# Designed miniproteins, single chains, continued (3): the designs that were tried, part 79

Each design is a single chain, and the fold is of that chain. pLDDT is the mean over its residues in the fold that is shown.

## One batch from the design tools (miniprotein)

Design m10713
Fold by ESMFold2-Fast:
Structure m10713 (fold): chain A 55 residues (1-55)
Amino acid sequence: LPGLRRAERELRQGLAVRLHYEEGLTYAEIGDRLGISRSTAERHVAEAIRRGRAP
């Protein structure tokens, strides 16, 4: 895909929102599991919600 970086970012956003809503993980726990900071995990969840990828 020409937008591979975007696709990877979108996949991580989807994983972050699933971990938050389905498994009840905190943003810090999501950050640890995805190898990103707590604030980045929060941003990914917020972006996924904005794009309609959250329940």
Scores: mean pLDDT 73

Design m10714
Fold by ESMFold2-Fast:
Structure m10714 (fold): chain A 75 residues (1-75)
Amino acid sequence: SSAEAGRGLVEELERMGYGPTDLVAAEVAVEAVRRLQERGVLSEEEARRIEDLLLRIGGPITAEDAGVLTAIAVG
């Protein structure tokens, strides 16, 4: 589900050392998306949609907000 994808991204960012309120660069959030795709949590199409959205926003966002955007991108 979209909510599960969002939670998965927040959990991956936490494994990378970023708490929910920590600011992450778009490139860091994209790395988390790639890790989820490599583990089969996200499809290639889902990962592409999330990456496109994160890079379009372009500024640092909280790990929690990156999770929300991930849920939106997955649908």
Scores: mean pLDDT 86

Design m10715
Fold by ESMFold2-Fast:
Structure m10715 (fold): chain A 97 residues (1-97)
Amino acid sequence: MEEERKKVLEDVRKGSLAGFMKALRLIAEKFGLPFGDVVAAAFYRRNFRPDLTEEQREVLEIVYEAYRLLVSGQYDKAAKALEALIDGKLEEARKIV
């Protein structure tokens, strides 16, 4: 788990989309979200589920902002936001994006 987390975040810091996708999977597992919903939110800023908790909705908004940071070349900032989400530190992630 810890080694996977470290490798994923190193890949994100290098601008790896594959690393970003693996980070989204870890976030989905952490917050009890379907991986497909997290991916859709990251790329399209869409939430198709009416029954999400407020915490889950905020996670989906932050992953969208993290994706915007990644595609704009702000790899370290994107990685920090994703790291905070993987660790369940929602408020910390919110301050980064």
Scores: mean pLDDT 82

Design m10716
Fold by ESMFold2-Fast:
Structure m10716 (fold): chain A 72 residues (1-72)
Amino acid sequence: ADSYLLDIDNLIETAEKYIEQGKLDEARKALEAAKRVYDHYRHLLTPEQRERVEKRINEVEEKIKAKEDALA
């Protein structure tokens, strides 16, 4: 079972929820956790699954950076 994909998806969703709440430090911690799970299990993923996960991680990271830049 690909439970690590569910873990990554849940962490990304948690980060997006924190972004919506303006909790950027918590959002970044959730994204970092998603990146750690992805890095640890990436060799078990198909190329299609890796592309999908990387795209979602990058989109969330860009959202966090945009909000951090707006506060600076």
Scores: mean pLDDT 83

Design m10717
Fold by ESMFold2-Fast:
Order: C-alpha cells, then sequence, then structure tokens
Structure m10717 (fold): chain A 78 residues (1-78)
C-alpha cells in the first residue's frame, strides 16, 4: 500500500544515516564487533516500528537482510 511504501522508505532513509555514522565510527577505530551490535539493535527497533505500522513480515525481513549486507560492505571497504 502507499502508506506501507512510505514507512519502508522512511526506514531505508534511517538505515542510510546509520550506515554513514557506522562508516565514521569505523574510521575512528571503533571495533567492528561494537558497530555490528549497534546496527543489530537499531534494526530490531526499526523492525518493531514497521510491524506496528502493519508492514508485511516478508518486506521487513528483506529490509533487514539488505541492511545487514550493506553494513558488511561498509566494513569490507573501510
Amino acid sequence: SPRQELELGVAEGMIDIRLWVAELELKKGTPVEEVRRIHERMLAKIADSLRAAGVPEAAIAALVERARARLEEVIRKT
């Protein structure tokens, strides 16, 4: 639905900002393990918000897996 598309778009925007922050933290020397812990905590909160908004579980799972893959790419290139 248009509302669910908007909620997903907002979540993707939040993930973009958090990935930018993660790259800055890695460049500062923050341990990879700590960056992964923060990322997973953020994704859990985003997933809970999307469920509350009625977004289908399949769409939430796809978003979470993309966000995890994007963090691994940031780690690999930093």
Scores: mean pLDDT 89

Design m10718
Fold by ESMFold2-Fast:
Structure m10718 (fold): chain A 68 residues (1-68)
Amino acid sequence: SMELEEDIEEMAEKYDLTPVQKEVLRLGVEGRTAEATRLVIENPLSEEEAERLNAAMRELKEKYGVPL
């Protein structure tokens, strides 16, 4: 939905996510875990990037009632 895309953009700004990390966030919230995992394998994260992405994922999943 447009609202989900707006929230993903907000999380990307708040947590300083790259376009690839933003796509991982979107796939994760949609429950597309295999695709999200593959994207992370192809685009390895630093420790700091992983912490920011995990924080964004947790916040977004809590907002949409998606299991962590």
Scores: mean pLDDT 83

Design m10719
Fold by ESMFold2-Fast:
Parts: structure tokens; sequence; C-alpha cells
Structure m10719 (fold): chain A 79 residues (1-79)
């Protein structure tokens, strides 16, 4: 589970970077990532809850909350 959370975190940050911090552009990348990891619905919810809290949101990338978190993630990725 911890390794899966780390992989999801990594891919979410990668999606934020690829989208230029735009959560709407990142959403299809995140959907594809979740399918690629073959997570069950419960596993996906648990991992997204944990990682989403770390990123400051559990919404499907609501604009106000996630744009700020994606900007921070993009800064970390460009480090």
Amino acid sequence: MEALKEEVRRRLLEAARASGGDPAAAEPIVQEMLEGLKLSELEALLILAEVGQELGTLSKFSDEEVVEQYKKAQELLKK
C-alpha cells in the first residue's frame, strides 16, 4: 500500500507538471494512471484520500483548491 501511495503521488505530481499546473488538463492523465495501476474502487478511494489530503484536496481537481497545490507540486518537480 505505501508503495502504491508513493506511485500515485509521483504520477499526480507528474500530471500536474505535464499539464502546467492546470487541474482540468491533468484529469485525463490521472484517470489513465488509475486504470494503468489496476486499482480497485476501494483502493483508489483510499489512496486518493491519503494523497489528496497531502495535496490539500480530495475533489476531482476542483479549480480553487487544486490549482494552488499543483503550482506547489510543479515547483517541486522543476527543482
Scores: mean pLDDT 58

Design m10720
Fold by ESMFold2-Fast:
Structure m10720 (fold): chain A 66 residues (1-66)
Amino acid sequence: MTEEEAIKLLMEKGGLSEEKARRMLRSIHRVADDEVAVKVALHDLMKDLGLSEEEAQEVIEAAKAM
């Protein structure tokens, strides 16, 4: 998944604005090497934004690749 695809997914399923989606990806990117922070982000994407586990994992990998 690309950065732009992750932004679209966060907007369409998560109900976020483009600005909030980009900010979320940057936040995940900053903590991408912290295993605990990545697990928290995965849980938040699934529980608060309604993403599937697979979709949430793809968003995290897109943020890591930034």
Scores: mean pLDDT 83

Design m10721
Fold by ESMFold2-Fast:
Structure m10721 (fold): chain A 71 residues (1-71)
Amino acid sequence: SVIGRILERDEPVAYRLLRSRGLSAEETAAVIGEVRRLVRQGRLEEAIELLKSHGLSEEEARRVIEELLAR
């Protein structure tokens, strides 16, 4: 899908990790969007917990947040 290719290019760490846990490209986009919203609101612990709820470790969740903050 077009969204999957965009995410793989622009957010490769987040895309790879979430897809490896069985999320579709659309589900991955929705999770990344919600994480970005939480991060913009200063809700970093909630962003980490959301990513962990999808099977990421705390270290993997922190790597995703670092990638998203770089943009």
Scores: mean pLDDT 81

Design m10722
Fold by ESMFold2-Fast:
Structure m10722 (fold): chain A 68 residues (1-68)
Amino acid sequence: TEEEVIKAIREKAKGKKTLSVEEVAKVISELTGVSEEVAKKIIKAKTGKETVSVKEAEEIAKKIAKRA
């Protein structure tokens, strides 16, 4: 669910202001069944960055979870 994805992203951040695309992709993959490679590609296409803010990570993860 969207709530589980948000919670997992926040726990992964654990005092950090940003998360790597790899960390976000892994969380999405574990909760949605989307592959890490596909998740990374989507995140990078949306942000153009190798690291994202926690807020950006939450929004992208929710969007991917909704599709899955």
Scores: mean pLDDT 77

Design m10723
Fold by ESMFold2-Fast:
Structure m10723 (fold): chain A 103 residues (1-103)
Amino acid sequence: MEKIKEQAREALRVIEYIERNRGKVTVATVELMAAVLKLDDFVLDAALAYLYLLRNKDEEGVAELKEQLEKIVNGELSEEEIRELLERLRRLAAEARAAEKAA
């Protein structure tokens, strides 16, 4: 489970990049970054989930996502909590992709 902590740190770094470049980052940008940098699916899903929440102005969702990722880095989440978070991130990532196509 050490790999998940590294992936959570990488996800937080990608999120920081999105925050600094928020007016220029799209779903396609994040997917291209994942392909070029060979990011794990978890990192891609977390980044897309963040982008979706940010675009929907869900400030509480953004803060919660960052807090959950930091808790993974610190080893504060159980395996069950990590699994639940992964499922939520996959759903939000799918919504991000759907919203980009609908716009």
Scores: mean pLDDT 82

Design m10724
Fold by ESMFold2-Fast:
Structure m10724 (fold): chain A 55 residues (1-55)
Amino acid sequence: EEHVQAGRELYEKTGVGAGGGGYFIGDEKGYNWALEQARRAEEATGAPAGLTPLG
């Protein structure tokens, strides 16, 4: 399941995590990038990453 790996990578790269950990950080720009990556991962695996916009 790539979405799990993507979530870990997002956290490592941007400080934002998703999937099973609920790791979030208040950088809107980085978070939006992470959202896109999570959606890409969802499309690839067909499973939700669990990210929502923080603002």
Scores: mean pLDDT 51

Design m10725
Fold by ESMFold2-Fast:
Structure m10725 (fold): chain A 72 residues (1-72)
Amino acid sequence: SVRDYALALGEAVRAGDVARLREILAEMVANRMDPAAVLAELRRLQAEGRLSEEDLRAAQTYLRTAYREAGL
């Protein structure tokens, strides 16, 4: 689900797990997942206290970069 990908992305960012981060982003791009839907869920996780503002900003940057580089 979109929420599961947002959670996994947030956890990888928090852990500094670059390999896992790349894997998650590659799967999202391959499945043509809507980046706006993922971003909305990341913002919801931050509002729920499950993701810090810093980790949200990092996740947003990684998400935008991955999709831009894929031409999506």
Scores: mean pLDDT 87

Design m10726
Fold by ESMFold2-Fast:
Structure m10726 (fold): chain A 98 residues (1-98)
Amino acid sequence: EKEVEELLKRAEELLKELEELRKKLLELLKDPSLSLKEINELIGELLRIIGLEFDFELLKKKIEKEGITEELIEELKKLIKEMEELKKRVKELIEKYS
């Protein structure tokens, strides 16, 4: 279905954007003036980005093995929503520290 191809493309585009945000978070972590609380907050967001990257990789493997099902389409839509929410939050955090 065209819808699934569009959703997969959207997820891949969001992952690329999250990868660029991850690089910016790593640069912020080089600031020696950061408190332990701020370091923990930045690392927490890095781990969430990594988690979503792994979730997407697992979902792609499920699609390859099982084919496209309604349940997998719903999982993909949920993952895209989580990626969009994380992207917004991480951008706000980067702006706060920039």
Scores: mean pLDDT 85

Design m10727
Fold by ESMFold2-Fast:
Structure m10727 (fold): chain A 71 residues (1-71)
Amino acid sequence: EIEELKKRILALIKEMVKAAQDRDFRKFIELNKEIKELITRLSKLDPDVAKELQAELEKALQEVAEILNAL
């Protein structure tokens, strides 16, 4: 259901950011792929909620890019 998918996606986004912080890039790539698949599924049910979650993912990816560039 939509609310369960939304909660799952938000939890995975947090795990993805943590994986990047831990430099576990294999887990980061796997989580990013899973998140995108779930957002695609959600977009067929509720495109407005999917757009909000896509924005949250893009925001998290920007934070990850800043972490990776802090060398």
Scores: mean pLDDT 82

Design m10728
Fold by ESMFold2-Fast:
Structure m10728 (fold): chain A 76 residues (1-76)
Amino acid sequence: MEEQLKRIQERLDELKKTLDEDDQEQVRAAGKLFEDRGPLYALAAEASAIAGIFARRGDLEQMEEARRLAEEARKL
């Protein structure tokens, strides 16, 4: 569980680095909204926000990866 969480977080951090500052702020805001529900909900929210950003950019492969990470976080 802990190793899976770290792997999801590290990959989401890599994806966030490819985003501009405004999009990174949107991801942080999404995570913060669900922080009180627990770290898994916060991670899933961040991953979903990243997927939405990539969908807007037309990057379907990165969108699919972010959606998969969100699902993995919810299953933990």
Scores: mean pLDDT 79

Design m10729
Fold by ESMFold2-Fast:
Structure m10729 (fold): chain A 90 residues (1-90)
Amino acid sequence: SVKEEIQKQVEAVKKKVDALLEEAKKAKSKEEQIELLKKALEEIDKAIKEIDEALKDPSLSEELKEALKEAKKELEELKKEVEEKLKELE
């Protein structure tokens, strides 16, 4: 289903972000940690932007709108988590 495809895309973004966060934990310098966290934020922001563009389609079904809004919410929660980690380093 389209809903499952959206969820799989969200999971792919989460896996990529998790990999960047794990690399950040192992980074030997504060500068490297900040760079990796910023890369994670860039990946999340890109995914949110793609969802926002999709949501601009007035012909979109209510079911698909709900799925996209839920996907955006999950990514916004992940973004907040990464932003908090970045604040701790600054």
Scores: mean pLDDT 84

Design m10730
Fold by ESMFold2-Fast:
Structure m10730 (fold): chain A 87 residues (1-87)
Amino acid sequence: SALEQMLEEALKGVLKLLEQGKEEEAIESFRQALDTMLTLFGSLVPAAEAEALLRRMLERLKEEAPDRPEVIEEVERLIRETVARLR
């Protein structure tokens, strides 16, 4: 789906920024991707589907960057806030 592709690209961007040691930029990039997702898909995609995709992204981040606990915590917070905003 377009949503899944967008979220996959967002995660890829986060991981690349983390490889460069740019943790703040990685978090900001992900925040912007979530805001874009809400704007484009917030009323078009079932909330359960969006939540499931976001949870899968979080699990992949934990697997790919387990040594980045602060980034994981902030991404989890952003996902929780985004899920709460889905109607």
Scores: mean pLDDT 83

Design m10731
Fold by ESMFold2-Fast:
Structure m10731 (fold): chain A 82 residues (1-82)
Amino acid sequence: MLKFSIINGYPVIDARNHSIDDIVAALANSDSIILVQDYDTAARYAADNPDRLILIVASRDYAAALRRALLAQGKTVLDLTR
């Protein structure tokens, strides 16, 4: 089960310790995703991007793999872990 946190009034998903397949399945109804590595970056981008879903990811390599999977599904991904 994915955990949701509220940051600056916006729901943020902590994707750390979850498989890519579990995250991809949970994001089926979300078209625009931002990938970050920490809560401070998530909070900053949540305020500026209220219509995008923000994910906190464990590593840059995890972000790269997740980004490829999400792009294959036609989603828009901004990867801030690079």
Scores: mean pLDDT 76

Design m10732
Fold by ESMFold2-Fast:
Formats: C-alpha cells, structure tokens, sequence
Structure m10732 (fold): chain A 90 residues (1-90)
C-alpha cells in the first residue's frame, strides 16, 4: 500500500503533471489536478480511486477558474502519480 503522504509527494506530483500534459491538460490544469488528488489522499488516508481523482481534479479546475479537463486526462495523470509514488517509496 502507498502511504497518502508519499502519494502527495513532489516526485509523484511531477509525474502526474508530465502525464497530464501529454494527455492534453495545460500545466495549470495538471498542477491543480495533482494537488487535488494529493489533498484528497490525505483526507481519505489512502490513495484515491481513478473516479475519485477525476472528480477532485475537475472540482480543483473549477475552483481555480480553469477550463474543466476530461475525466480520462485526469485519470491518466492519476495513474502516473501512483507510479511516481511507488518510485518515491522504493
């Protein structure tokens, strides 16, 4: 299991931002989606599901006044965040 603080780490966020940009997110959308997923993980005490990450990322984009990205792009960023967290925890 990945600890919530490791999932919200800078390394995990950087991986999420890179994957999100490749999936068509702007740098700002990718940053708020990664931050939203990290914050959610801390509140839940676990890694969020892809569906939870998609919802959190879309809500974070709305709160920031950004165009709302597709749930699929956020899920791709979230998968990379999980991979980055595994690397950071190794």
Amino acid sequence: PIPAPVFGSRVAAEKAIEAGRKAGLTPEQAMVAAGGSGDLAQRLGRVPTPEEMAKAGQEAARDAGLPVPSPEAIKLAGQAMVEGAREAGA
Scores: mean pLDDT 83

Design m10733
Fold by ESMFold2-Fast:
Structure m10733 (fold): chain A 80 residues (1-80)
Amino acid sequence: KVEELEKKSELYDKIAKALKTDMENVRKRRDAAEAAGVDPATLAEIKAQADKGISTLQKGYDIAKKNAEKYRKEAEELKK
């Protein structure tokens, strides 16, 4: 079952990387809206939604990284 644990670790690492990319894209879109001179009310809403989205993605990232590390360590222990 070493291969299954390694695959789980790799899967969670890929999920974490995707979530990190999503967070960076949310920040870039927020910053682009600000640079485009969107009206203050719309900009405030975009920023609030972006901050909430980033917070949720960060929690997902932390869980994914924790699971990746857990399965990686379990796989290494089974290797000898």
Scores: mean pLDDT 84

Design m10734
Fold by ESMFold2-Fast:
Structure m10734 (fold): chain A 73 residues (1-73)
Amino acid sequence: RKAELQEIIEQTRKDVEALMNDSSISTEDKIRGLQRGLGSLQQLLKTETDPELIAQIQELIAEINAKIEELKK
């Protein structure tokens, strides 16, 4: 379970980085992709009780929120 959640967190981080670095994707579509990622991570937070995993998920949520703010400039 913990290893599987670590893989989900890492994959989400990679997907976010790929999305942000893809110049062929519109700013609007990048924001939508990031918002979908946030929704998934927020659902994981509701059911997760491991404090280490909670901290990692919260960190990634903060990173994604910062990227959304960058795109709204």
Scores: mean pLDDT 79

Design m10735
Fold by ESMFold2-Fast:
Structure m10735 (fold): chain A 82 residues (1-82)
Amino acid sequence: MMQRLQQMIDQLEPILPSTAKNIRELAEQGDVGIAESMARMALSVMKISGDRTDQVSQVRQLPGATDAAVQLHEQLVQRQLE
């Protein structure tokens, strides 16, 4: 779990350094589960953003779209749309 999270952070850092920092801070606070969820969402956005930039708009409308994972996804969308 922790090793996998570190690998995801390493993948995000060169492209999304602010996102990688936020995920690392969450893991350090003990919120490893939410940090892992956010990292997975960030990697998913990176992979699909080249094909479909509207994906993030759908994430905002999902049930539970008020948690940290959705906030991270919004931040990624703003960067990807620039």
Scores: mean pLDDT 63

Design m10736
Fold by ESMFold2-Fast:
Order: structure tokens, then C-alpha cells, then sequence
Structure m10736 (fold): chain A 65 residues (1-65)
């Protein structure tokens, strides 16, 4: 789904910015810790499955690390 790929790219940009800035790294850590809840919110907002949203978030995290 194009929506899943757009979500992954958006999240990757945001996470990379947080990961590379020491002042914002705690935001990255909180995001990773709460990824299941974040995936549920994006699934509802975008009209995609929770599984598809979670996969997009996990791929974004893997690309940043």
C-alpha cells in the first residue's frame, strides 16, 4: 500500500532527526518503547491494518539504527 510506504518514509525522517540529536534522543527511545500504541494510532488515522502500520514503523526503526 502507498499509504504504508508514505508512513514508513515519514516516520524514518522523524526518527532519524531525533536519533541524531542528543537533545531529542529520548523521543526516539520513547517512540521505540511505545511502537505498538503508535502503530494502532496510525492504523486508525490512515485506514490501514495495525499489522501494516507496525511493519512500516519497524522498517523505519531498522533503517535509522
Amino acid sequence: SDRVEILRRYVERELRAAYEDPAKRHRYELFVANKDEVAAVFAELLGISREAALEALERAIAAVE
Scores: mean pLDDT 84

Design m10737
Fold by ESMFold2-Fast:
Structure m10737 (fold): chain A 79 residues (1-79)
Amino acid sequence: MDEVAERVAEAVRKILLEAGYPEDFAEKIAQEVRDAVRAAGSLREAYTNAAAVIRKAGLPPEVQSKVYKAVREILEEAA
């Protein structure tokens, strides 16, 4: 789970930086996603927890979709 949490957090950080968000914002959201995934008892719960963090971040639908896709792909690879 910890390695998966780090991979998910790194993917979120990269997507936010590529979308033009400041580094401090990207790191904050990445840390929140990392903690949410790490706290999960299953891969399904990890996705649900990460999605909740992203929804609260107030990102545009296009950016949210890219993040959800990346999280899903990483978690599916870990399954």
Scores: mean pLDDT 82

Design m10738
Fold by ESMFold2-Fast:
Structure m10738 (fold): chain A 76 residues (1-76)
Amino acid sequence: SEAERRRLLEKARAVAEEEIAEIRKLPREEQLPLLREVIEAGERLAREAEERGDFALAEAYRLAAELFREELERLE
């Protein structure tokens, strides 16, 4: 449903933004490897969701991974 898709995307954005704010409190040398780790995890979870036919959840994980990638690019 569209309502479910919207909730998943809103939750993914909120969780990613909260996690980024927390990561920003860490020393810079710890931020880069952690961001790479959560990007890889998000991309893996998206693929697993897509394999199960859960495209809404896959989209949510890809959104979160993209936000973490944007943060990584800002730091590099």
Scores: mean pLDDT 87

Design m10739
Fold by ESMFold2-Fast:
Structure m10739 (fold): chain A 70 residues (1-70)
Amino acid sequence: SLCDLIPNGTYQAGDSPAALQIPLKAFQRRFGLVQNGILDASTVAWLKLLPGPQDGILGPQTRAALCKLL
């Protein structure tokens, strides 16, 4: 599943990680964002709206929330 493509790790704003291209573009498509596969300001803002505790950009808890959405 798309959930299985989200590896454990930490990410920074502006990152375009190869391992996240498919799930990140799917997330961007779902929310009507530019599907560039980059953790741009708009994408990061939407990720912060995911339910659950925030532990940085795509930290383990945020990834768990994204996984439930994908």
Scores: mean pLDDT 67

Design m10740
Fold by ESMFold2-Fast:
Structure m10740 (fold): chain A 101 residues (1-101)
Amino acid sequence: PVTEPTHPYYSTLFAAGPAVRRLLELAGVTAETVTLAELDRALRQYAADAGLGDSSSSNSIINLSGTLLGELTGKDTVTSTELFEWIERQVREGRLVPVEP
């Protein structure tokens, strides 16, 4: 397989564990399953709506102190890149589970 027309980031649906689901609900996402792209977008939207920082660039710092996202990441601040790395870690640790075909 030399060409993949759609990356898993945009196409694979994941079921979120209770903590990630609660975070999605705070971001206004009511769907039971999300793609990684939708999760990343929802978390950035949540940060913007909560006034936690500007997500307009990959180097923008998001202030997580006193938030559920800060508690879940264990960090007071993250960049957009670090937030995505946390999402990938949730997949590796089984807290975001691919929906069975």
Scores: mean pLDDT 69

Design m10741
Fold by ESMFold2-Fast:
Structure m10741 (fold): chain A 108 residues (1-108)
Amino acid sequence: MIKKLTEEAIEKMKTEDPREVAAEFLRQLAAYLESLGATSAAAALREAAARVAAAKTVEEVVEALTDAAQAVTLAAIEGEISEELAKEVAEALGEVAEAIRKVAEEKK
C-alpha cells in the first residue's frame, strides 16, 4: 500500500538519484489511484512526476510534490477519493519531500 511505496522510495534515495526516485514514486501512486478510479488525482500525480523529472532544484521538486498533495485533496472534496485516502497520499508526498530535503542537505 501507500506506506510501503513511501518507505521503498525513501530507502532507494540513499543509493539512487532522489529526483528519479521521487518521479517513479509519483508514477506508482498515480497507477494505484487510477486502479481505484481516481482519474483526476492520478493525472495530477503524473503531471507532478514529469515536473519532478524536469526539476533543476530541490525547491522545484518540493513545490511539485506540494501542488500534487493539494490536487489530491481537491479530488477528495469533489468525491473522487475518500478523505482518508487523500490524507494518506498527502502525508506520503510530504514524507518524500522531507527525505529529498534531507538527502540534499547531507550531500552538502
Scores: mean pLDDT 82

Design m10742
Fold by ESMFold2-Fast:
Structure m10742 (fold): chain A 82 residues (1-82)
Amino acid sequence: MESEINLALAEILVAVMKISPTLDPEEVKRLAERAMELLSKVSPELRQQAADIAREMANIARKAGLTDLAEKLEQFADELEA
C-alpha cells in the first residue's frame, strides 16, 4: 500500500507539471525532487512504473532548460530499473 501511495502521489506531481507548463524552473525542480523522494520508496514490483514517471519528469525538466536535473532523473530511472 505504501509503495502504491508513493507512486500515485508522484503521478499527481507529474500531472501538475504537465498541466502547468508555465511553472518557473525552480518550481519544476522542487516538484521533481519531491517526486524522486516518493519514487525511491517504491517496491520492486512497481519500479518499472516509477522509472517511467521519472523519465516523464526528465522530459519536462529538459524542456524547462534544466539539463542537469533531466540527467539526474534519467540516471534515477535507470537505477530504479536495475
Scores: mean pLDDT 78

Design m10743
Fold by ESMFold2-Fast:
Structure m10743 (fold): chain A 73 residues (1-73)
Amino acid sequence: TEAERAALQELLRSTFRGLRSLDPEEATRFTGRFQEVLPELAEQIRRAHDRWLRSGTDAEWEREEERLVESVR
């Protein structure tokens, strides 16, 4: 539903913002929350985080966030 999509989009935005300040162990636990309901989404978030850690800027991280948020519209 529209409400479910909006809730998921907000959860994604919160997750991406949180990952900026979490250590790797905390980040793994945090993204694990998606594993039970949306394992494909959890994997996409993990890959985006890996890309950001290698050479990402804040702008690149925000682009990854919007890409994933838009993918659930």
Scores: mean pLDDT 69

Design m10744
Fold by ESMFold2-Fast:
Parts: structure tokens; C-alpha cells; sequence
Structure m10744 (fold): chain A 90 residues (1-90)
């Protein structure tokens, strides 16, 4: 169901956000940077899925589309934070 897919995306984003915050709280290392870049790719894929769901349900289920839009906004903010952090370390 569409709601279950949005619920899964939200849970996945929560997991990614927690792991990223954990890694960012540690002293930077090549291994930590590599792990953050892998997580960045996962967040980028999640963002695309959220955008696609928001567009798909925009006219048929505006409430689900709004939830997906909020997930996309959170993912975009997280990507910006990751990009700034990784660039500071290079």
C-alpha cells in the first residue's frame, strides 16, 4: 500500500539520519568520510523515491503526497549538511 511505502521511507530516513549524526560526532578519518559518502548516496536514492511518491499521489492522495514532500525536504537538508561537512574535510 502507498501509506506503507511512505512509512518505510520515513523509517529508513530516520535510520540514515541517526547513523550520519553518529559518524559526524566522531573525529574525522578516511574511513568515516568513506562511510558518510556511502550514506550520502543512500539519502540521494531515498530523496528520489520520496519525490516520485509525492508527484504520484499529488492529485489522488494529497495527505500522502504532503508526507512524502516532508520526507524529501528532510532528505535535501541532510544532503546539504553532508555536502558541507565532507567538503570541509577535503
Amino acid sequence: AAQAEVDRLEAELDRLEQKIEELMSKPPSDETIAQLEKLKAEVERLLQRAVDLAEKYRNTDPELAQRATRIAARAESLLQKLDVYIKKLK
Scores: mean pLDDT 86

Design m10745
Fold by ESMFold2-Fast:
Structure m10745 (fold): chain A 100 residues (1-100)
Amino acid sequence: MSELEREVELTLTLIEELLSLPVGEFVSFEELLERVKEKHPEMGPEDEELIRRMLETLAEMGWLEKRVREDGEVEVAVTEQGKEQLAYLLELSKLGLELE
């Protein structure tokens, strides 16, 4: 698998995990990393960094609400807009794979 194919695969897994969450339910970055890692046990530190960067990007886009706890733990929750956009992105990705 190319580096780009690996990045896409991890990103799609993250999107599926986020879509499994109820809108407004906060989960930690560590919880999301563990969920992705269960499906991709071969994940290394570079893959974990990629997932963290993706979560930050989705928060900047307003698709996730981000909060930092007083203990320094970062948590995110899917917004209503984010739920719709992530669902459409996942469906478009699946359609692209079926048409190839």
Scores: mean pLDDT 79

Design m10746
Fold by ESMFold2-Fast:
Parts: structure tokens; sequence; C-alpha cells
Structure m10746 (fold): chain A 71 residues (1-71)
């Protein structure tokens, strides 16, 4: 489904962002990955049901929390 594809892309990009942060990649590279996640969410989340939107936002918040723990 469209929702499953969106969730998979968020997970893949989120994992890539966390790996970049852990590996102390350049800020420009980390920012580029985050911008890809935000662009994906802006384009696709409004097309989802309210329940699916909540799941997508929750997944993004989980990646944000993990990123803060890495610092």
Amino acid sequence: SHFEKVMKEIKELGKKALEAIKNKAPTSEITAIINKILDLMRKNVPKLSKEEQQEAVKLFEEFEKEAREIL
C-alpha cells in the first residue's frame, strides 16, 4: 500500500541519518538526509488517513529521540 511504502522510506532514511550522525559525517550530509525525510513527509503524510498520519509522525519522533541520545 501507499502507507507501507511511505513507512519503509521513512525507516530507511531515518536509519541512514542515524548512521551518519554516529559516524560524525559532515553537517551538510546529515542536513541533506533530514531534508529528504521532511520532503517525503510533506508530500506523502497529508495523503494518509489520520491513524496512518499518527503512525508516521510517531516513527519520525522515535528517530528524533534516538538522534538526541547520540548528540
Scores: mean pLDDT 84

Design m10747
Fold by ESMFold2-Fast:
Structure m10747 (fold): chain A 71 residues (1-71)
Amino acid sequence: MVLKVTKPDGEVITFEVTSETTVITALVLEFGMSMERARRLAEEILALKVGETLTFTSEGTGGEVTIEKLS
């Protein structure tokens, strides 16, 4: 599965994810998210269909992060 992530500063990064653990780890390390919040958000992200987006607020930088499922 491939996710496109747009950070609050406009930086765009792409993650190839092979498991829920990969998503959780990225949310904790890249966005300063708590493990508990990261688990809940990872479930929502994994439920996305190709072309769907999900938006959340970054705890580290503040502002809006958008995730899109590419494949």
Scores: mean pLDDT 77

Design m10748
Fold by ESMFold2-Fast:
Structure m10748 (fold): chain A 94 residues (1-94)
Amino acid sequence: SAIEEARRLLEEFYAKLKEAIRANDKEAAEELVKRFTKEYNSLDLSPEVAEVVEGLVVGFLSVFGQMDRLSVDELIARLDQLYAIALARLEELE
């Protein structure tokens, strides 16, 4: 389903973005954001699912924008919180 595809992409993006942040690799994080945005835009998602995914992408971009200001642990904690909220919202739409 579209929700299952969205969840899979979110899980992959979340895992890989955490790896880039742990490596302090800002360039890798930027490329991951670009690739995920492209993949997300290729999906035929309902407006409700699209809103949840877009909210998470905006949140992850905010965390990425703070890579030079926050510790790795603080960045990871923020990603973990945003991902958990997105998963809970997607579960409500099933």
Scores: mean pLDDT 80

